# Designed miniproteins, single chains, continued (4): the designs that were tried, part 4

Each design is a single chain, and the fold is of that chain. pLDDT is the mean over its residues in the fold that is shown.

## One batch from the design tools (miniprotein)

Design m12108
Fold by ESMFold2-Fast:
Structure m12108 (fold): chain A 70 residues (1-70)
Amino acid sequence: DEEIEKLAEEALKTFEELTGIKLKSEKARQAIFDYLKEKIKENYEKLKDIKEFVISNLDELMEIAKKYEK
């Protein structure tokens, strides 16, 4: 779904802006993108604010970034 992928890319950019982290590992970017895409798909009908969505998932996104970024 093109719309879900677009929202996942926007959420990834929002995550980088909120945390100041620039994801340099392709593996880390892919893992975070896949996580965001799946969560957006699950919550599509309830999604109104990408920033709030990223904040609500911040702990999980940070764990993924920590696991794959070094």
Scores: mean pLDDT 79

Design m12109
Fold by ESMFold2-Fast:
Structure m12109 (fold): chain A 58 residues (1-58)
Amino acid sequence: MRYRVVARVTLAGSSEVVEVETEIEAESLEQAYRKALALILSRYPDAVRVELEIEEIP
C-alpha cells in the first residue's frame, strides 16, 4: 500500500519548523510510520520534535 507522509521537524537551536513530504510503500500503517520516522531521523539527527501525518493513498 502507498502512504503519503507529511513530517514537521523541529530542530535543536532553531525556532523554525521544517516540513517534509514524501511517499512510502509499506504493508501496514504501522510499518509506514516506522519507515517514515527512520527516514526523517536519518536526515535530521538533531530533531527535538517530529510530527508525522500519514494518509493512505487510494
Scores: mean pLDDT 80

Design m12110
Fold by ESMFold2-Fast:
Structure m12110 (fold): chain A 95 residues (1-95)
Amino acid sequence: SELEKRRREMARMFGEVFINSEKSQKELEENIKLGEEYEKKFEETGDKKYAGKALIYYGISRIMYYFMYVASEEEEYKKKYEELEKRVAEIEAKI
């Protein structure tokens, strides 16, 4: 319970930084675009190295949206991280 409270407080702090940083928001958008580009390359080639790259970029983006949700409690951030979790699961199922 106390460890969970500390983890939640840290997530709120990170989320507040991400929400209030134009640089972090641009990095988030760039990471999603890179993830989509590598997912497409994986679909076209079947090369698992592209799946791995897509998982890294989606993974980073997913955790950023999760922290933003914890900080803001805005449903749009929750929806975004759930969409990315689904994409990650779908790629992992293919490798």
Scores: mean pLDDT 87

Design m12111
Fold by ESMFold2-Fast:
Structure m12111 (fold): chain A 116 residues (1-116)
Amino acid sequence: RPPVIVKLDIPDEVPLDSPVARLLAFIQGELQRLVDAAPTPEQQEKLLEIIKEFNEKFNEVVKETGYDDAAALRKLRELLEEFARKVIEELPSLGDQVRETLARVQARIDELLASL
């Protein structure tokens, strides 16, 4: 079976040297760990669908409202909470792993917001 790779699209409005671009790279790695933890191909596919929805929602907001570091970080925090809820509902066996992922990403977002 070919390896399943998580790829987050970064909208052009997000500068490549921004804290948000670095955070998205961190989130991509955390989401890859979640996909790798999924015990079946069907669960990996479902998780990829939820990840794609998360990525598309973030990109849509940035394209519609323009880019601001603090606003983008707050929106990522909100969308990650929605992502975690959806994973817990659809893939309850991954509940503990997604809660741990959410906690790590939220801590990173809160650190970045405090440094702005």
Scores: mean pLDDT 86

Design m12112
Fold by ESMFold2-Fast:
Structure m12112 (fold): chain A 80 residues (1-80)
Amino acid sequence: MEEKRKEIREALQTLSDEAIDKLFEILSKNGDGTITKEELREALKGYLTDEQIDQLLAAADKNGDGTITREELKAFLTGE
């Protein structure tokens, strides 16, 4: 369980380029410019687990609305 937190951090760092590219296509199809948790799960399927995606969503979504904008997601993936 403890090592799982480290795994999430490393997974996010290694996913920066591919995750942005894949999620960009989803955002391009969305007229709203946001990504829902379900869309995020489908895009990162095989890269992140549901638990990791949930933590990513919680960390990137500053409003806690359950959706992520392109800017919020990029900022999180960059790891500032």
Scores: mean pLDDT 64

Design m12113
Fold by ESMFold2-Fast:
Structure m12113 (fold): chain A 85 residues (1-85)
Amino acid sequence: SAQEALLEATKQEAHARVMPLIAEAKEAYERGDLQTAIEKLEEAVRVFEDLAARAEAQGGEEAAEWLRRRKAEAEQAIEVLRKEL
């Protein structure tokens, strides 16, 4: 379906843009640099927000919903890290 094709394309673009940020956040966390880890996760949140707005503009409700869930998960991770500061 068109919705399923858009969802798969969206997942691929999100992974390509977000995976390097998650890797950098993990590396920062492992060396005790919580501030940099949070900043990289905040960049990932902005990527999900940008992609969700684009998906909504294309009528991709399923893709937008998936991206909003990924954004919420990243925001939850940021809150956990902020409590460690």
Scores: mean pLDDT 87

Design m12114
Fold by ESMFold2-Fast:
Structure m12114 (fold): chain A 88 residues (1-88)
Amino acid sequence: SRELAEETLRAAREALRDPSAFERLAELAVEVAKDREAAELFLREASPEERFLVGRAYGEGSESGPVLRETAENLRKIGEEIQKELES
């Protein structure tokens, strides 16, 4: 739902600043993946860094695990490189 998309976006933004928020983001990422409306709303509003982090969180929280985790890990590394450039 819309509320799930908004909560996931908030959690992603928090997790970018605080690694302890990542565990909650993983839980929300699994729920967003099951809700097409929430997923579409999240993708519409999320930055590349936020999408990347949620992808990684989904790979870690999902039973569909290894393949999604590898994809999410690659996207996470791209997000880290973007963040390093922003800090420069």
Scores: mean pLDDT 70

Design m12115
Fold by ESMFold2-Fast:
Structure m12115 (fold): chain A 91 residues (1-91)
Amino acid sequence: ELKEAMEKVGEALLRISRLYREALATSPGEIPKEVLEEMEKIAREVEEAVKIIEEFARTLPSMEEFLAKAPPVLREGMRAMAEVYKEIVAL
């Protein structure tokens, strides 16, 4: 179940990062309400999976060890979201 939860969250992060990228390219400084609503829907779909991952992460001594055990899609999703966050805070 943990691997499935991680893959599901990774895919969700990639979807959210793509929505942010598209919104910023189309309307810099303004994210459309429809895009925000879609992001919220995706977040709700993976809420339980996120809880499973958070509980597992708390059993590990470092984020580095967690990332080493994470499937590629979760690592890719987290990286994509980090890049989006950097762009948002640079605005």
Scores: mean pLDDT 76

Design m12116
Fold by ESMFold2-Fast:
Structure m12116 (fold): chain A 113 residues (1-113)
Amino acid sequence: MELTEEAYKAGEEGDAEHVEKLLELLRNSPSELTRLAAARAIGEIGSAEAVEPLLEILLDESAPVEVRVLAAKALGEIGSAEAIEPLEKVANDPSAPEALRNAAEEAIEKIKS
């Protein structure tokens, strides 16, 4: 629960150090609630500095599907056009889980809106 509050606080600050902490929580937290809060906070901050690390998570086939889905959603909220091509690659990958493909499609729609 404390980690969820830390994620919300980092979202308010918009600090690069806080973005790094949120990315760590998204990748490594055992709590689904904390991972979701971290992804939302990263999206709300909207930092371009988060785009490259989120793309690394999105394209990491060894990462849990849930974490990759949250990375796609955060990319959609940030709205960076540079994320469109990697998201389209995931959305069109028949080996990717359906939930991940759907999240990538939704993220592309948000970015293009």
Scores: mean pLDDT 79

Design m12117
Fold by ESMFold2-Fast:
Structure m12117 (fold): chain A 72 residues (1-72)
Amino acid sequence: DRVEELRKELEKLLEQAEKYEKDKNYTEAMKSYNRAMELYKEIGRLTGDIETANKQIKELFDRAVELAKKQL
């Protein structure tokens, strides 16, 4: 199941991003969150649950923006 594979990849990316944030490696954390947003978008297309996908993407986008501010 492609959706199950994408959800497992998403889980690993979010876990990795959290570890990067803990290490204050904000550049790598943001890259992981950007990839996670792409996976949420793909899952939304495959499932037709665009509303949930958009909500999750916005939450990750807002988090990435806050991480970018911490690098300044």
Scores: mean pLDDT 85

Design m12118
Fold by ESMFold2-Fast:
Structure m12118 (fold): chain A 55 residues (1-55)
Amino acid sequence: SMADLEAQYQALQAQLSALIDRIQTDPSLSPEQRAQLQAQVQALMEQMNALQQQL
């Protein structure tokens, strides 16, 4: 249902916000760890875009 898709979108938005916040605020991250987290951000954004196509 559309409500289920909207709930999934909200969950992905929360994950995206947490990931971006960590990339910006965690001084202990190595360049390799930052790249890995940025790849996860890209994957989440792609999932959100795919869900938006169904809404």
Scores: mean pLDDT 84

Design m12119
Fold by ESMFold2-Fast:
Structure m12119 (fold): chain A 90 residues (1-90)
Amino acid sequence: MLSPEERAQRNRLIELSIEAARKIMEAQKALNDGDVEKAKEYIREVEGIVDEIEALAKEAKNPEVRRMAQTIADVFRNQIKNLEEEIEKL
């Protein structure tokens, strides 16, 4: 069972993950609409969220929370890379 502090970290991680996923969807919509500048703004916002997730991973004492945070960060970094590659092909 997670401590209250670890539960708070896990809840924050979930909230950050939802926010990042939403912004990735908005970036993809912007690209589909041809709004490259808007897509780049959303990508920068996702990068900021990923930085927060990675900081949480480094600060978390529970190895399960650290592993979860790192896995989520890796997933979103790959999604950012895919969006950036899509922009470069335009």
Scores: mean pLDDT 87

Design m12120
Fold by ESMFold2-Fast:
Structure m12120 (fold): chain A 100 residues (1-100)
Amino acid sequence: SLQTLLELLDQLRTAVQSGDVEAALRLLEAIESELLAAKDEILAALADRSAEYVTAVFLSLIGDLEELRALLSKPVLSAEDVERALKSLDHLKADLERLL
């Protein structure tokens, strides 16, 4: 559900801020699974929108997840990597909240 996604994003933010890369990666996998499970809910929220807009929303969500995965696949996160990950999380959260 969208609510579960928002809760997982908050948990991922905490893991990133604490430098717990292993926990962050597990939470990212949970977010990817929940996003797939929430697909019909997201499509329903976008039912009256153009196909072009729907495509743009999903590409934005996928892009944010791919950037997070790339950052979190590093053995050690620099302060700059943490800031980039938090910014990607804020963007992803804003996109999901727009669907509520």
Scores: mean pLDDT 81

Design m12121
Fold by ESMFold2-Fast:
Parts: sequence; C-alpha cells; structure tokens
Structure m12121 (fold): chain A 68 residues (1-68)
Amino acid sequence: LTPEQVLIRLIGRAFALGSVLPPEEAAEQAYEELRKLLGDETAENSRPVLLGAARLGQLAREIDREAA
C-alpha cells in the first residue's frame, strides 16, 4: 500500500472505532497504528484528522440511534 492508502485506511479505522469507543481513545489507537506504519512525523501531523474521524464516527452512530 502507498502511504496515502495507509492513511486513508487508518482514518476509516478511527471513524469505525469512534462508533464504539470515546473519540480520544479511538483516535489514539489509530494514531499508534499509523505511527508504527508511517512513523512519528506522519502520525503526529495526522492527529487532528484521526480525532475528527473518530468524532464523526461517534456522531454518526448517535444520529442513527436517535433517528429512525
């Protein structure tokens, strides 16, 4: 996989984890995996995106639960 494909996969993972974990924990798990695969700099630069994805995952689940 290219670095871009790895990042996209982990953004998706943060979103999925955010639906079942607190967003901060979901983002941290995705961050640790990204750090192992692409290194500290790429992982650190991606923190806001991973946290955002995790928060969107939680929000999407909450919306689905409250709506039909």
Scores: mean pLDDT 82

Design m12122
Fold by ESMFold2-Fast:
Structure m12122 (fold): chain A 56 residues (1-56)
Amino acid sequence: MVLVKDIPSSASRQEIQKEVKELIDEAEKQYPGAQIDVFIERDEERDTLRVTVKVR
């Protein structure tokens, strides 16, 4: 299962970390005990950072 969130590339590191943590907390709440991998990818067309949380 995969959760995705887009963040403006202009966001601060602290803001990005907060959004990532909220997404991880949501994944842990939905799938307790699962392994969670986090990926951050730049979307150049939208000028955003795409945060992907993969549950395995």
Scores: mean pLDDT 78

Design m12123
Fold by ESMFold2-Fast:
Structure m12123 (fold): chain A 87 residues (1-87)
Amino acid sequence: SLQEALEKLKELKEKAKTAKTSEEAYELVVEAAKIALEHSENKEVILRTIGLLLRAMGLYLDGELTAEKAVEIIEELIRLIEEEIAS
């Protein structure tokens, strides 16, 4: 359910705050995107999730994916799922 996805995303956000490497931060964003994609059937949410994942990948490859940036990306995923629930 979208509610289960939301709870899992909030847990991943807390884990992302303590990420020590760009690799760990990236893996947490990938897991968050997978959860959003598994639970959402909304085309716009799916496309925006893919966009956020590609952004995280670009930051990771450039060595710029910090814990703070990973948290921001996961917070955007949380907002997308919350908006779908509210619809």
Scores: mean pLDDT 87

Design m12124
Fold by ESMFold2-Fast:
Structure m12124 (fold): chain A 83 residues (1-83)
Amino acid sequence: SLEEAYLRAIEAIEEAVSELPPEIAQKVLDLLLNRSDLLPDLLSDEERQLFQNALAEPDPEEARRKVKEVVFSLAEKLLAEEA
């Protein structure tokens, strides 16, 4: 179901952010889970569509791959702000 796909995507987000530095991981989690209003400013239309596709993806492996791509892209942008 769509609800089950959404829960899998949340799990995939948590797994992907565990590979990031703690401060960046916390910011990524906050943006994706609590501050979706800011995503249009940080993610391209293509990246946001990829994230939406991940939320509806029935294949858990594909959902995880799509989520990781979005998470890592967002992390790169946040890291660039520190430079």
Scores: mean pLDDT 76

Design m12125
Fold by ESMFold2-Fast:
Structure m12125 (fold): chain A 69 residues (1-69)
Amino acid sequence: AAALIAELAETPEERDLVRRVIRAGENLGANQDAIENAARLAVEQVRAGVDPETALVVAGRHLRGEVAA
C-alpha cells in the first residue's frame, strides 16, 4: 500500500524495496502485519548497510516464517 511505503521509506531505493516486499507478501497471501514487519526489517537492513537484494531475501524468509522470530 502507498501509505506503508510513505511511512517506512525515505529514499527511492527504500521505496522500491518496500514495494517489492509488499508484492512478495501479497503473492504469498501474507497478512498485513507480516508484510509490515517484513518491510520494516528490509528498510532497517538497508539503513545498516546491507544491499537491497539481500534485504529482500531476508524479508522474504520472514514472510514465509523460515527464520527465528
Scores: mean pLDDT 76

Design m12126
Fold by ESMFold2-Fast:
Structure m12126 (fold): chain A 64 residues (1-64)
Amino acid sequence: MEEENKREGERLIAEAREAAAKDPSKKELYERRARTGEAIAKSLTNEAAREAASGKVQEALEKE
């Protein structure tokens, strides 16, 4: 499960960056999603870090 979540995060990063390149008007939105996915992928190295990162990621998504 964790390996699949990490791969999904990497895929979301790649897809978001590709979408940002194809549609510049949504660049900020897609780049923000890419950064969120990257943070999730990095947090998967440690269970305690995952819980802390999940909270921060959710707050970052809601805070604009």
Scores: mean pLDDT 62

Design m12127
Fold by ESMFold2-Fast:
Structure m12127 (fold): chain A 94 residues (1-94)
Amino acid sequence: AREQIERARRALEEIKRVAIRGVEEGKSAEEIRKGVEETMERLKLDEVLREEVERLINLVVGLVENGKSKEEIIEALERATEAILRNLELLLES
């Protein structure tokens, strides 16, 4: 469980970094989605983590399409990533 949580944390930090960079560079929602999906494939994420990341990217896409500020999108990404980690801890330590 602990090693799985640490692996998930590292993967989510890399995914968050890719998404934040895309937002900061003013990329489209489609380009941000593509970057995150390519990162998920490279990291060989399991099914549960892939589903959580897909929910994360849908959140980012929605915020970008609704014209939210870069600061608001990044803040939402950080909060959502922390929530995913908390949920994974509950699932993997249960």
Scores: mean pLDDT 81

Design m12128
Fold by ESMFold2-Fast:
Structure m12128 (fold): chain A 58 residues (1-58)
Amino acid sequence: MAPLGPPAGNPDKSLTDEMILERLRRVLEAMGVAPEAAEERLAQVKDGLALIEKRQAE
């Protein structure tokens, strides 16, 4: 257990990926990031999460 800061979230739920993406989107919006740039970042994160899931399945 590494208490680096606020709670990490819920990795055991099927909504984990969507929760991460929603929170990231809100953070980017709060920082004033352009929608296009935010979507690009979210797409990269989503791709990474999908790759992790595929790696776990193998």
Scores: mean pLDDT 69

Design m12129
Fold by ESMFold2-Fast:
Structure m12129 (fold): chain A 93 residues (1-93)
Amino acid sequence: MIPDVEITDESIDKLYELLKKYFPHLNLTKEQFRATVNTLPKEIIPPITKERVIKFLKNNFGVDEETAEKFYEELKKDPGVAKLFSYFLIFTG
């Protein structure tokens, strides 16, 4: 089991499409999203739990619990995507 997963171009693309699908108000191009990922601080990665993700998305993106749960299920499928999403906790404020 790999404790540290590298952020790949595939993981960036997957998260971008997932964010566009569940959060259509995200006004970022794919290229800008990649650039943003490269500039985000990566020193601390908090644990990603279902409860944390749901509450965060409801409070910061204004989505319902069902939408947040579906997003969390997608994060569970790919640890690289999950790790990448954790960096956006700072970006969303």
Scores: mean pLDDT 70

Design m12130
Fold by ESMFold2-Fast:
Structure m12130 (fold): chain A 87 residues (1-87)
Amino acid sequence: MLEELIKKAEEYYKKAKELLENAKSEEDIREAVLYYSEAVTYYIKAINLAREKGDEKKAEELEKEMIEKSAEFTKMYLEVKKKLEEK
């Protein structure tokens, strides 16, 4: 169901952010990226399902949210990597 896919995407993204914010090692960053990848996968599934049902407005909203979250996660990822690198 569409709402279940959205909920999973949001839960995986929230977990990815928590893991990234608390990352102390490269392993922690890799785990955060895996959760982020799952979040993106569920967003794509939700977008596709919304379009299949003819709900273009919902699909557009989900696309915008996915793009915004991708930008946010990328910014955090770069900041965390910089903090953990010696140089």
Scores: mean pLDDT 85

Design m12131
Fold by ESMFold2-Fast:
Structure m12131 (fold): chain A 63 residues (1-63)
Amino acid sequence: SNDEVQKNLQLAQQYIELGNYDKAREILQSLQLKYPEAAEQILNLDVQMGIKDLVSAVNKVTP
């Protein structure tokens, strides 16, 4: 259901903010398997996670 999609996207966003990208990816992969129609929403979150991961990596070398 759309409600389950939204709840899991919110949970994944919380893990991304905590820097727990492994758990966020696990949630998004499970969501994609159950709701392939949510692919665009999942992709947008994957892109945001990648940007945050890149920013974190840059900050480690250029403090």
Scores: mean pLDDT 79

Design m12132
Fold by ESMFold2-Fast:
Structure m12132 (fold): chain A 95 residues (1-95)
Amino acid sequence: MLSREQVLELFRLYLRSLGASDEVIDEVLERVREYADQHPDASPEELLVEGMREYSKLQNLGGGVRGYLENLARGLADEAERDPEATLAELRALA
């Protein structure tokens, strides 16, 4: 199971792979931390999906693209829950 810090690291690496700037990444991660503080029972999948929603808002993305990115975040959460360390290592290699 992913820890909160592993979820945030995974999401940071994922956003970087999408071409997000460090400033955008930092802003999105702060919003995800705030959400996690308000929803302490939120799953890793919920945190990644919420992060993609906040990223989509900052980038002014349309509903279809938002839905697509949310589905990718769900798939990423499933892969990372299966093997957190391998998933993080692979994303670090891509960044």
Scores: mean pLDDT 79

Design m12133
Fold by ESMFold2-Fast:
Structure m12133 (fold): chain A 115 residues (1-115)
Amino acid sequence: GEKAYEMGKRGFEAGAKGSREAAEGARAVGEAGMKELGGSGGAGAAAGGAAMGDKEGAEKGIEAARESGSEKLAKGGEELAKYAASGTPEGVAAGGASGAGGAASAYIGGLLAYR
C-alpha cells in the first residue's frame, strides 16, 4: 500500500543523494534486505538518480553499496547509472525503473526480516 510506496521512495531518494548520510539511511530503511540482497536498494536508487541527471550522486550511492559488501550489485548499478546518464530516453527509463525496484526490494526485505 501507500506506506510501502512512501518507504521505497524514501530509500530511493536516500540512495540517489550519494552521501554518507544517504548511504546510512538506505541501510536503515532496508537493513536486513540490504544484507540479503547485497545492497540492491542503494545501487538501484543510484541508477535512478542518474536518470534524473544526478550523475555525481549516483556514483557516491554505488560506492556506499560496495561498502555494504555488495560489489556485484554495485557494479550492476554503476553500469545502469552510466546508461541512464547517456541522455537517451531508453537509458533514463531503465535507470528510473531500476532505482524504484531496488529501493522497494530493500524496504520489503527489511520489513520481512523484522517480522
Scores: mean pLDDT 51

Design m12134
Fold by ESMFold2-Fast:
Structure m12134 (fold): chain A 85 residues (1-85)
Amino acid sequence: MMKKLEELAEELLKLVREKAPISEIDKAFVKLVKAADASKDKQKTIEILEKLSDELREIAEKTGDLDIEILASLVDMTLGIFKSS
C-alpha cells in the first residue's frame, strides 16, 4: 500500500528538516527501506523514492550537511536496485 511508504518518506524528510538526532533519522530510513522492499507496486515505489532523493539532495545542497548528502546517496542506491529488479 503506497500510503504507508509516502508517510514514511514524509517522516524522514521532517526529521531531516527539524535536525533530529542521526539515530532517529537512521531508524526512519530503515523503516522506509523495509516498506519499499515489501511493496509490490514497483512503479509507485520508484516515484516515491525519486521524489525523496530529489528533496534530500536539495536540503543537502542548501545546508552543506554531509550526513544528508550520504543519506541522499543511500536513497539513490536503493532506487537503483528497484529500477534494475
Scores: mean pLDDT 80

Design m12135
Fold by ESMFold2-Fast:
Structure m12135 (fold): chain A 97 residues (1-97)
Amino acid sequence: SEAEEIIKEMVEKLKPIYEKLRKGEKVELSEEEKKLLELEKQLQELGAMYAAGAPREELVEKLAEIFGVSKEEAEEALESAEKLAELIAEKIKEIKE
């Protein structure tokens, strides 16, 4: 899947940054790297909400806010891992311009 490859590339790019941040090292981040880290943080927060059993409506609102999509598209992404991966990939492409 193209979406899965794009997500994998983002994760690999962020790995060395996460290692430095975990060690308390000063990291000079590009604007692209800052936006990718914020996206990853938002996705981790969404995943934590899901694991904690947050209401579907709250998950839909959070997902719509993260991706800037309609509630209908956000609902589809909660029901389909493929649709969620597509939204993540499109957001990564937008950040990279």
Scores: mean pLDDT 81

Design m12136
Fold by ESMFold2-Fast:
Structure m12136 (fold): chain A 80 residues (1-80)
Amino acid sequence: SLADILKKFQKELIELINKYEDAIKKKDNEEAKKIVKQIESLIEETIKLIEEKAPDAKDLIEALRDFGEKFKKEAEEKLK
């Protein structure tokens, strides 16, 4: 179900955000960049699953894309 997809996404996103924050605290920019790519991949995979299982959820897909774009931009600025 869509709810199951979102629950899995939320769990995995929280785990990745925690790892990202830990990498930032350690000043491990290479690990932080790796985690950013993992977050991007998670978002893309989740969007693909939503498009396959709930194609009418266009607003949700757009919100996930916007979230990913904003996160990437903020992370790139923070890691320079």
Scores: mean pLDDT 86

Design m12137
Fold by ESMFold2-Fast:
Structure m12137 (fold): chain A 55 residues (1-55)
Amino acid sequence: MIENVVVAPRSAEERAALQAAVEDFRRKVEENGGVASDELLQELAARVKEIAAAA
């Protein structure tokens, strides 16, 4: 079984920044009882946009 990733290949630095943003989001989800609230999703989206704008 083969799955194609919907995100284009990126620099190691950009991927590291995205991974850090996702890890921060996961930590906040844990603090919220394991629930990904709309507010947490919006914060993640804002960080992803910031990283993409810097690329």
Scores: mean pLDDT 71

Design m12138
Fold by ESMFold2-Fast:
Structure m12138 (fold): chain A 97 residues (1-97)
Amino acid sequence: SSARDRGVEYLVKALEYAAQGDAEGAREYILKAGEALGAEEEARRLAEEVVKLIEKGATDEAAEAISLTVSLLQGGEEGAEALRRGAEFARKKLEEL
């Protein structure tokens, strides 16, 4: 599979963990997606914001941030840009809590 396909597969797994409230699992698979996509810094930022959402019980918002990142990647967005936009979305959701 391509790097993009691997990144999407890892983010879908992260989405599954986030929906279950598993911050550790969500973080692990977001970071794996970052490695696959060559965008480790952007993935670290997404993981930090997603973990904060899960820790506050905002699991739906955490899942939305990852789902947005997946949709952007499937739409042909560059990995770093998709992860950065996902992180920005998650940060804005944290500010609304």
Scores: mean pLDDT 90

Design m12139
Fold by ESMFold2-Fast:
Structure m12139 (fold): chain A 66 residues (1-66)
Amino acid sequence: MSSRERHRRLGEEHERRGREAERRGDFLEASRHYVEAGFHYRKAGEEDRAWELFQRATELSAKGGG
C-alpha cells in the first residue's frame, strides 16, 4: 500500500466516524474526525474533499461549542 493510498483509507475511516458522531449529535467529536479526515485526504492529494471536510468541521465546531 502506498503512502497516498494509506492516507486515503484513513481519511475514509475518519469521515465515516465523523458521520457517525454527527448522527448522534456529538458535533465536537464529529468536527475532530472531519479535521483528521481532511488532513489525510490532503496528504492523499484529494484537496477538494479535504476542503469540504474542513468547512464541515468548522460548522460543527460552532454548533458544539455552546
Scores: mean pLDDT 83

Design m12140
Fold by ESMFold2-Fast:
Structure m12140 (fold): chain A 82 residues (1-82)
Amino acid sequence: GPYEKARQLLQEMSLDELREYIRTNELSRDLLEALVLLLARRLGASDEELEQLRLSIEEQGLDVDTLKSIAIVLLLRLEERE
């Protein structure tokens, strides 16, 4: 599923490689949502904060371009920490 694919990408790519991959490739909304949630978790988001984020994404109907932008920002924040 999308979470398995998102975990695979995070395991197989460096953070900068994943940012370029997200920027240049057509990705499903479900995969991008999974990436955003996994990246937020890696940044230290609690289970409660992750559930609120997931509900916000679904309720607002965030599109692919918005989710790509969020994922890239989260990746840049991780690159500064690691």
Scores: mean pLDDT 88

Design m12141
Fold by ESMFold2-Fast:
Structure m12141 (fold): chain A 76 residues (1-76)
Amino acid sequence: SDEELAKRIELAQRAAELIRQVDPSKLAEVKELVAELRRHLAEGRFDAAEEVIERLETLRGGTPPSEEELEELPLF
């Protein structure tokens, strides 16, 4: 539905913004969380997707990763 699509886009955008704020030393953990997030979004498990986003928030660092580093992540 349009509502499910809108929610998926919202969560994806929120995750992308958080990934830009994570500690580069944590990129391996971020890759695993992104893969889990993508699976939950594909299955329409929005509550589980929000829990993954909360875990991404705990990985925030002082220096955002470069655009090249972000391109290597399994994002949408």
Scores: mean pLDDT 73

Design m12142
Fold by ESMFold2-Fast:
Structure m12142 (fold): chain A 116 residues (1-116)
Amino acid sequence: MLSLEELLEALALVTENALLVGHLQGVEVEIHLPDPRTEAGALAGEAVGRGATRAQELIATHSDEELRARIRERARELLERGVVTPEEAEAIAAGDLETIEEVMRRLMREIERLVA
């Protein structure tokens, strides 16, 4: 079972990936956060904010080809960290937003459970 710190870093990595995929596909990605007045919501919000900041910096400084390589690298990192299954990692590397959103929802639920 992942620690709270590992779940928060995983959420930041998944958020980065979601926003990079959304940028490359020309779609808006909506990130639904828990209530920021809760400890879980505040921590999740900070992790999502870190991922979003990294994504914005990458989009400003990297080509579409470099961003696709980064998405694949992040999918491998999530698999190595035990955050996703091999099937989920392959889908994320291919830019499947539905799988990315499912993983993000799962991580948020796990964070809420550990903080409660």
Scores: mean pLDDT 86

